# Designed miniproteins, single chains: the designs that were tried, part 108

Each design is a single chain, and the fold is of that chain. pLDDT is the mean over its residues in the fold that is shown.

## One batch from the design tools (miniprotein)

Design m3977
Fold by ESMFold2-Fast:
Structure m3977 (fold): chain A 65 residues (1-65)
Amino acid sequence: MKVKIEVTVPGGKKVTIEADSEEEALERAEFAKTPVGQRAIQALADAGATDEQIGKALNVMYKQR
């Protein structure tokens, strides 16, 4: 089952993270709090990406980590 979790990163930006389990969603939310995850969120937001697109990109980046 797909799980959605909303995470707030430093700077007040909220992103939606989608995963196949709550555990995976929490792990990806923790990645979003890292300096790498925070820079990725800022770069995507500055490029005009939606919160949903940012969440999906974080999922991809976390899997590559």
Scores: mean pLDDT 71

Design m3978
Fold by ESMFold2-Fast:
Structure m3978 (fold): chain A 89 residues (1-89)
Amino acid sequence: MLSPEEIVQLLVAAQNEIEARVAAGDYEAARATVLATLEHLIAHTPDPELKAVAAEALERVRRAETIDEVLRIWGEFSVRVEALLTAAA
C-alpha cells in the first residue's frame, strides 16, 4: 500500500511525464499516463477518501474528449490530493 510520501512522489513523477508528453504533442501518451496513475492510486491507496477522489477523476478522464479537459481534471485531482495529505499531518 502507498504511503503519503509515495503518493506525492508518484504524482510528481506523473506530472513531469504528462508535461513532457504534452510538450511533444503526444496527447494519447499524456492521457494514458493520467489513467495509469489514477488506476494505480485506486489499487494501492488504503485511504477511502483518496480512493473515492481518484475513482471520480478516473471516470471523468475516461469521458473527456480533449487533452485540455484531461489536464483540467488532473490539475483539480492533484490539488485535492495535496490538500488531503496536508490535512492528515
Scores: mean pLDDT 84

Design m3979
Fold by ESMFold2-Fast:
Structure m3979 (fold): chain A 86 residues (1-86)
Amino acid sequence: SKLYKFQQLASEAVQKLGEKYNVPREVGEQIASAVFLSAKLAESIEEALTLAKKKITKIAAKNNVPEFGAAVIKELEAIYEKLKKE
């Protein structure tokens, strides 16, 4: 399933970027949860990306980590473009 691949790659990207940006574990877990929920609620990778971007932007703003949020969104967009070609 493309949704499963999206969720797996997105989860890995969140973990790696969380380490790179040295964000608190709780914030990384909130973003990872938002990705998981977005993939669970979505019927397509396009919908999953749209939902994830909205949730990530909100969480990043609340936790004052907008650069981390933006970096995660960029990685999710790259994952989406890769999977769309399959």
Scores: mean pLDDT 87

Design m3980
Fold by ESMFold2-Fast:
Structure m3980 (fold): chain A 92 residues (1-92)
Amino acid sequence: TAEDIRERNELVEKARELMKKGEEAFKEGNLEKAKELYEEALKLLLEALPYIDELVAEALENLAKVYEAMGEHEKAKELFEKAEEIRKKSTL
């Protein structure tokens, strides 16, 4: 249990760092790099946290913004809708 908590915290910290790097890549206009970084962050968060976690919603929203900027509007809409559902469930 203590080791599981530590491993989970390590995954969350790595995901937060990847999200920060993804935001930097997005601001620089490197959409492919931002996408890869946010997808890796989301993967780590889903391993560490329940799906309804607010941080999962944040990662989905950031990834959706990248897809929107890439012109992939349908994929972006799907990700935004998933993030909104998580946020609604997290406040119940």
Scores: mean pLDDT 84

Design m3981
Fold by ESMFold2-Fast:
Structure m3981 (fold): chain A 70 residues (1-70)
Amino acid sequence: ASVKVTFEKMPDTLVIKNAKQISPTEFLLTPGSSILVPTFGVNATFSSVEEALEKIPKLSLPAAYKVEKV
């Protein structure tokens, strides 16, 4: 199971780690994926799909985004 995150744009301050990039703005996050925005103090690593679905919508990110379970 994975979580798909779609961003309106990819600013230089937004970093996605240990995720499969499927388009310039779309990422599949699995256990161990991270979202980082050092300028906002965001450093979130997800241990499960459930944790990602709960926490990602609450993050302050520099671009509009949507989160989907896939």
Scores: mean pLDDT 82

Design m3982
Fold by ESMFold2-Fast:
Structure m3982 (fold): chain A 70 residues (1-70)
Amino acid sequence: MLEEYRKSQEEVKKLVEKSEEYGKKGDWKKAEEYAKKAAELVGSLLPGPEESERGRRSAYEEIMEKAKKA
């Protein structure tokens, strides 16, 4: 399970980087798409549907803030 967590963290980082990259280019549709994918992956690492949904929303907001500042 630790290996799966590590791989998921790497995937999140890659998706966040893609979101920021598209944000820098002004492609907000793709920036949002990658931010959603990263947020969903973060949510999937949390136990329970309510915690997963909260984590997903929180992660999405943070990723989009980074993309806007990129």
Scores: mean pLDDT 76

Design m3983
Fold by ESMFold2-Fast:
Structure m3983 (fold): chain A 115 residues (1-115)
Amino acid sequence: LSKSLSSSMSEQEIQDLVKNAKDLLEEGEKAFKEGRLSEAGVKISSAGILLSTVRNSSTDPSIIEETNELIERIKELTVESIETHSSRDSLTRLVNNPYATERLKEAAKKALEKL
């Protein structure tokens, strides 16, 4: 059996990044629910950057799984924001944005259909 050990960031440093990302995501979710969309966007974006660092630095399956769950929460919040708080103009721009993911474009199309 091959030994899969990576000498990257310490587990403690990675756990601290995950904790900071969770705190930022929770603050972002609260801001989003309270209608503070600009603050929510900043907090959620910051959480995403930290989670990207964790995902690139950790090989621990437990930490990767938790990080993936938090990234999925960010994606769900982004989709929900598009579906519930976006104007027709914003949704149309997102559908026509060549840099937007297919998931975001589909969410925008669905939101446009309900308007």
Scores: mean pLDDT 72

Design m3984
Fold by ESMFold2-Fast:
Structure m3984 (fold): chain A 100 residues (1-100)
Amino acid sequence: SIIDKLAEAVKKNDRDSFFKYLAEILNNGLDINAQDSEGNTVLHLVAYNPSVVPKELHEDLVNLLLAAGADINIQNKFGKTAFDIALDNGNEEMAEILKK
C-alpha cells in the first residue's frame, strides 16, 4: 500500500519519497489514518523518525496531518500511539507537539 511505501521512506530517511507519498495520500483523498503492516499511521511514522523532515517543519507537518483528519489516538499493533512512539524513541520535541 501507499502507507507501506511511506513507512519505508521514513525508515530510510528518504525525505523526497516521504513527501511524494504524503502528497499522494493528501491530494487523492486517501485515508490519512491508513495503517501500514505494523498498524502505524503517518503520525506514528513521523513520531518514530521526525528527522525525515527538517526540525522547523515538525509542528507545521503535525498541524497539516491533524487538519487532514489524522487521529492521534490510533494504536499500532503494539498498542502504541504516535505520542508513545515519540517518547519510546527519545523524540521529546515531537512528543510535546503531539500533546495538542
Scores: mean pLDDT 85

Design m3985
Fold by ESMFold2-Fast:
Structure m3985 (fold): chain A 66 residues (1-66)
Amino acid sequence: AELILKMEANSLYFKAKKALENGDIETAKKYVEKLEELASQAREMGFDELAEEITKKANELKKKIE
């Protein structure tokens, strides 16, 4: 479960970064929302460290969107 969530987060982060590189802000925002959902799922499962890592990645992307 934890490894799968981590791989999913890395995939979403990569897709969001590519959307930003292409100037597709709307698509990047959608992937950030999915990262935030994934962080919530990780917390519910007790993977607090992973949830913090995912939240940090989502916040990093949000700063670039603003």
Scores: mean pLDDT 83

Design m3986
Fold by ESMFold2-Fast:
Structure m3986 (fold): chain A 65 residues (1-65)
Amino acid sequence: SELEEKARKIALETLKEAAELFKKEFPNAKIEIIDENGEKLILKVETEKGTYVLELTVEQVLEGL
């Protein structure tokens, strides 16, 4: 469906914008995109308090997660 294709495109753009906001919000942290394949985005966040991994999928975004 054209509607679903558009929704998925918006979800992907949303994930990338979120990653950019994370970098701006934590300028002293080392934030890296360690995986990006069009279906998900994995961010590695390294801080003085520890290392965290955030996994976001297009499907989860579309389901409201």
Scores: mean pLDDT 74

Design m3987
Fold by ESMFold2-Fast:
Structure m3987 (fold): chain A 95 residues (1-95)
Amino acid sequence: SMMERLKKIKEELERIIEILREEAERHKDDKNVKLSPELLELAKKGLVKAILLGDLDSVDELVALIAELNSAEYRDEVNAYLTPAVEKALEERLK
């Protein structure tokens, strides 16, 4: 059913956020931090899910976690990776 599908997507989103929170806690004292390619892909999937669900609280939390988990020197690289997927999800959501 649609409700079971939405529940599964929400549970997957919550798990992604929890993984990123644990990584943020692990690296809280690190000046130079960068998400691995695998975790960056996971963060991208989380953002897409949150946008498609219209879950703005989860979008805000994921954006904050991504910023915390990537030192300023990597910001342009990370944004270049995430922006196309975010724009596509927003386009799909606004239709």
Scores: mean pLDDT 85

Design m3988
Fold by ESMFold2-Fast:
Structure m3988 (fold): chain A 73 residues (1-73)
Amino acid sequence: LKEEALERIERGDLEGALELIKELVERGDLETAAEVAARATEAALLEAGASPEEARALAEALLAQMRAQIAAA
C-alpha cells in the first residue's frame, strides 16, 4: 500500500493516493498513512506554486504533528 500510494503521488494521481491513505487508516497503519499524507501534501503544495523548500518544510511539519498525535493516542 505505501509503495503504491507513493507511486500514485509521483504520477500526480493525488485522488488515487487519498484512496490508499483511507485504506491504511482503516487497517490501523496510522504511521504509514501519515507518511503518505505528508508526501501528498508536498506534491499538492508544489502544484499550487509553493517552492520545493517551502513545500517540504510544511510537509515535514505536518508529518511531525501527525506522529505526535499518534504517539499521544
Scores: mean pLDDT 79

Design m3989
Fold by ESMFold2-Fast:
Structure m3989 (fold): chain A 80 residues (1-80)
Amino acid sequence: SVEELKELAARHVRELIELARRLAPGDPEVEALVRRIEELVERMLKAKTMEEFEKIARELERVLRELGERVRAILAERAA
């Protein structure tokens, strides 16, 4: 069901946000990406059709990739 997919997606996204904040605490660009992700999750949860859900989910996936790349870059710079 759409509701089951929404709950699963929101749970996994929250886990990724928590991980990103632990790995790169206080980084302004990470926090900006997290805010954008939180806004997309809210929109995803309010989606009334599968088409609307899929459109938002694709945008959410793109921003999550940006978050991952940013965290990786920060970790690489901090590796001594």
Scores: mean pLDDT 86

Design m3990
Fold by ESMFold2-Fast:
Structure m3990 (fold): chain A 79 residues (1-79)
Amino acid sequence: ALPETTEEKVRAALETMLASPDPYSLILRSGKGVVFQLLRRGDTLTVTDEAGRTATFDLTAHLDEAARLLAEGRLPPAL
């Protein structure tokens, strides 16, 4: 089973995504057990939840808000 993540760990993962070569993908389990599929291209992050709902936003502009929402098991709105 994938471990649950804290906001701190989510932020660290998002920072690692920004520093990694393009494209970068990650599967994230929130502290509420919600699974997200993350895909970064450039500064843009696309998040897909278990229901197939997607959000796309500028990760560099919205890193702190995205880390908090994802850790809470919430899909970020279009930011």
Scores: mean pLDDT 76

Design m3991
Fold by ESMFold2-Fast:
Structure m3991 (fold): chain A 92 residues (1-92)
Amino acid sequence: DRFTLSYDVRGRPTKFDENGNVLPLGDEFHPVFKGVQGTVTVTREGDKIHLKGEGFPDGKYRDTNTGEILTVKDGKFDVDVPASVRPVYVPV
């Protein structure tokens, strides 16, 4: 399945379906971004989650749960993460 998360300047998400309707965040996988604005499209494929980001500040973000580095270039990223661990990204 696929949905979009829009993050405000404090990193607070609003969830949207494919038609732009607001959804409850619920129990679904949601990446966390600390104090950063942007939009993420979330797609689940088996045991993997595909994250496509837009409108984020360029730079590096560290997942505090795994230590993995996410690189944002031209406001965008595209990354696969395990469905078992929610990433919590903090700007480096």
Scores: mean pLDDT 78

Design m3992
Fold by ESMFold2-Fast:
Structure m3992 (fold): chain A 69 residues (1-69)
Amino acid sequence: MEYTIYFVRNGKIEKEVVELENKDALKEYIAKKLGVPVQDVVFDTEKTEKKYSVVIESLGEENEFAVFL
């Protein structure tokens, strides 16, 4: 599936379009790009008492996401 990801940092937006198998592969891709453990990356729907450092925010479409840094 083709995923569109917006990385937002200090007023700059970096748009990436990547073809990945599923949402778990998307987590691994973002973790690798940001240099963090995959366990520290969660989707906004997965917010729990577990420690996380990166949240993948849904933009309302099945394949569009934002990461605010």
Scores: mean pLDDT 78

Design m3993
Fold by ESMFold2-Fast:
Structure m3993 (fold): chain A 60 residues (1-60)
Amino acid sequence: MTLDQSDRAVEEARKEAEKLLKEGASPEEAKEKATKILVDQGFSPALAENTAQRIVDELL
């Protein structure tokens, strides 16, 4: 069974955000990176930003 495209996009965004935070980047930088990944995967800018914020909040 194939995962939904949105689930894959969220996992990629989470992985990049976690990597940035581990390297000492700010939560703002991690959120921006996650937002760009989600937009590239078809999320609207507003939905991508909200989802990226949730991802970064979960990693804090």
Scores: mean pLDDT 79

Design m3994
Fold by ESMFold2-Fast:
Structure m3994 (fold): chain A 73 residues (1-73)
Amino acid sequence: NATTVKIIAEIIRAVGYFLEGRPEQAVEELKKAADIARESGDEETAKRIYRLGSEMARQAGLEDLAKELEKEA
């Protein structure tokens, strides 16, 4: 459906930004994906996306951002 396609598109953009060395921008796209999932009633998917964002932030040394995202997971 259109919602699932939007979520996947934001996750793909996030991975792209992370590979380009833009972890903060990658996390912003993941937050957008998680918000779309949550708004559609899919809390489980939203939490998984926040978990992914937290791991990406931690790998990039963005500890405060990682902790913020962990609270949503």
Scores: mean pLDDT 86

Design m3995
Fold by ESMFold2-Fast:
Structure m3995 (fold): chain A 79 residues (1-79)
Amino acid sequence: MENIEILVKKGEELAKEGDYLGAARAYLKAGELAFEQGDYETAIELYEKAIELAKKDKNAEELVKKAEENLEKVKEKKE
């Protein structure tokens, strides 16, 4: 099964290849796993990285929106 560390490494490799959409998806999934585990700080960092990478690809607007929505949910849990 994929874990946070494996997904982060996958995202880093995809970003190095210029696949920013694939990299953003990997970081988004890693952030979702961190959120499910109650690691809100890691989830925030991973969602912010997904947004950063997705913004490099103009076709990734839906991913940016999803990552931003997930980031807001994590921030609400932290308060």
Scores: mean pLDDT 82

Design m3996
Fold by ESMFold2-Fast:
Structure m3996 (fold): chain A 58 residues (1-58)
Amino acid sequence: GLEEAARAAAEAGAGPQGGYSTAGVAIDRGRDTAIRSGERGAGPEVGRRAGEAAAEAA
């Protein structure tokens, strides 16, 4: 769910606020969009991992 996805994204480097934002994108729009959103916010390596982690946990 949202809390699990937010925690996974935060632990991957997005931080608490970024984690919730990335988790919302993963739940609402899916994995590929969450990865792209993460990359734009936190950079290609950290943001990609955060988006992947959120989608896997969602």
Scores: mean pLDDT 74

Design m3997
Fold by ESMFold2-Fast:
Structure m3997 (fold): chain A 115 residues (1-115)
Amino acid sequence: MEAERAAKKAEEAAEAAEKGDAKGAAEKAVEAGGEASRAADAAGGDLESQLDAGSGATFAGMGYTTVKLGGGPSSAATGAAGAAEGAAEAARAAGDEESAERAEKAAERAKKAAK
């Protein structure tokens, strides 16, 4: 459930990034990172999967800070990609391959938006 929520927020962040909505992308990326951290903790996955999910949340937070300091859509898109990768790892730790695939696709979309 938490992994599915993380993947959905990652998809929303990627969509906002594709539209050039830096604020929306950064806000959704932070939400995705938070959900990914919760999903990894709930799944009780290995340490590497938990650290990967936590790193995604950290990168999303950094992207949000960069946008608040006058960073543009590319900075927000980079944060969204990080959050989405974290969500994918959390979903894999939970055994939710469908949510993992959705999060990976969101990461690819965000990376294209970042250029």
Scores: mean pLDDT 72

Design m3998
Fold by ESMFold2-Fast:
Structure m3998 (fold): chain A 87 residues (1-87)
Amino acid sequence: RERERRVVNTIVAIGILLAAGDEEGVIKYAEDAVRSPDREFAARVLREIAYLAKKAGMKKVIDFLERLKDHPDPEVARAVREALEEA
């Protein structure tokens, strides 16, 4: 449904930004995912960002995600830790 379409569209947009080397654009999508009330959407997007950023060597994106491991929302902190460990 809407969530699947939103996840796919977001991942495609992130992939384009990664191909362009736009680390700030990728970080903006990560911030939007963190602010989302849909925690499953946030977790899926953050996992994909971590995987792609590590493969592309995007240090600024990785450093941003590492800071989120201490986020005051325990669901956000957990999703980021899981994403960075699996990537």
Scores: mean pLDDT 78

Design m3999
Fold by ESMFold2-Fast:
Parts: structure tokens; C-alpha cells; sequence
Structure m3999 (fold): chain A 73 residues (1-73)
């Protein structure tokens, strides 16, 4: 239970930090969207972020975390 909550918190903290960093460099960046889906008692958390590569081109990076819903109780 605690480990699953810690994993979700770490995932959300990474998303929050990425939003803060993006906001510092480009205040007009749209908020990153957190997608939460439930299937068969599993929660899937997905977020996308836009990063600039070494060439200054924008690329989309997908992060996913899957946890059993029961493990969050």
C-alpha cells in the first residue's frame, strides 16, 4: 500500500516539476494533461510533456504508471 502511494506521489511530483520548469522557460505552455484510466482494478496514470531536444525541436514524451487500485487504499 505505502509503496504504491509513494510511486503515485513520485509520478505526480515529476509531472509538477516538469510543469514548473516548462512555465519558467515558456509561461504560455498549456498545462500538461493527466489521464487516469481504470481497467480490471488497475489504475493507469498517463501524462505527456513536450521537451526540446538538443536541436531545439519539440518532441512529445509519454510517462505511464500502472498501480492496483486496492494498493492505494
Amino acid sequence: AAAARAAVEAFLERQKKAIEEGKKTNPSLKPKELDVREHGGLLQLSTSEIKKNEKGEEESVLHRLTVPRAALA
Scores: mean pLDDT 67

Design m4000
Fold by ESMFold2-Fast:
Structure m4000 (fold): chain A 82 residues (1-82)
Amino acid sequence: GEIETIKVGDVTITFDKATGTITITHPEGTNTYTIDTDNPAKSIGVVLTIMGDLIDAEMKGNTDLAEAYQKALDFAVNLLKS
């Protein structure tokens, strides 16, 4: 299906391929990222934002959140290749 949901501990990742939307829900809040394949420059900025959030989660020792951001990054990169 176009919408996929993955759980990593208490973190939920939702991929909506039709809209390019990645949503990460965790106990402290929700982060949403949208990849716009019609705007590659803006999409690169979003990828860099996900990378920054991944590094922050790793530095804080939040392994589940870091794994979730890695999956979000993989989704974003694969969508941009299409």
Scores: mean pLDDT 83

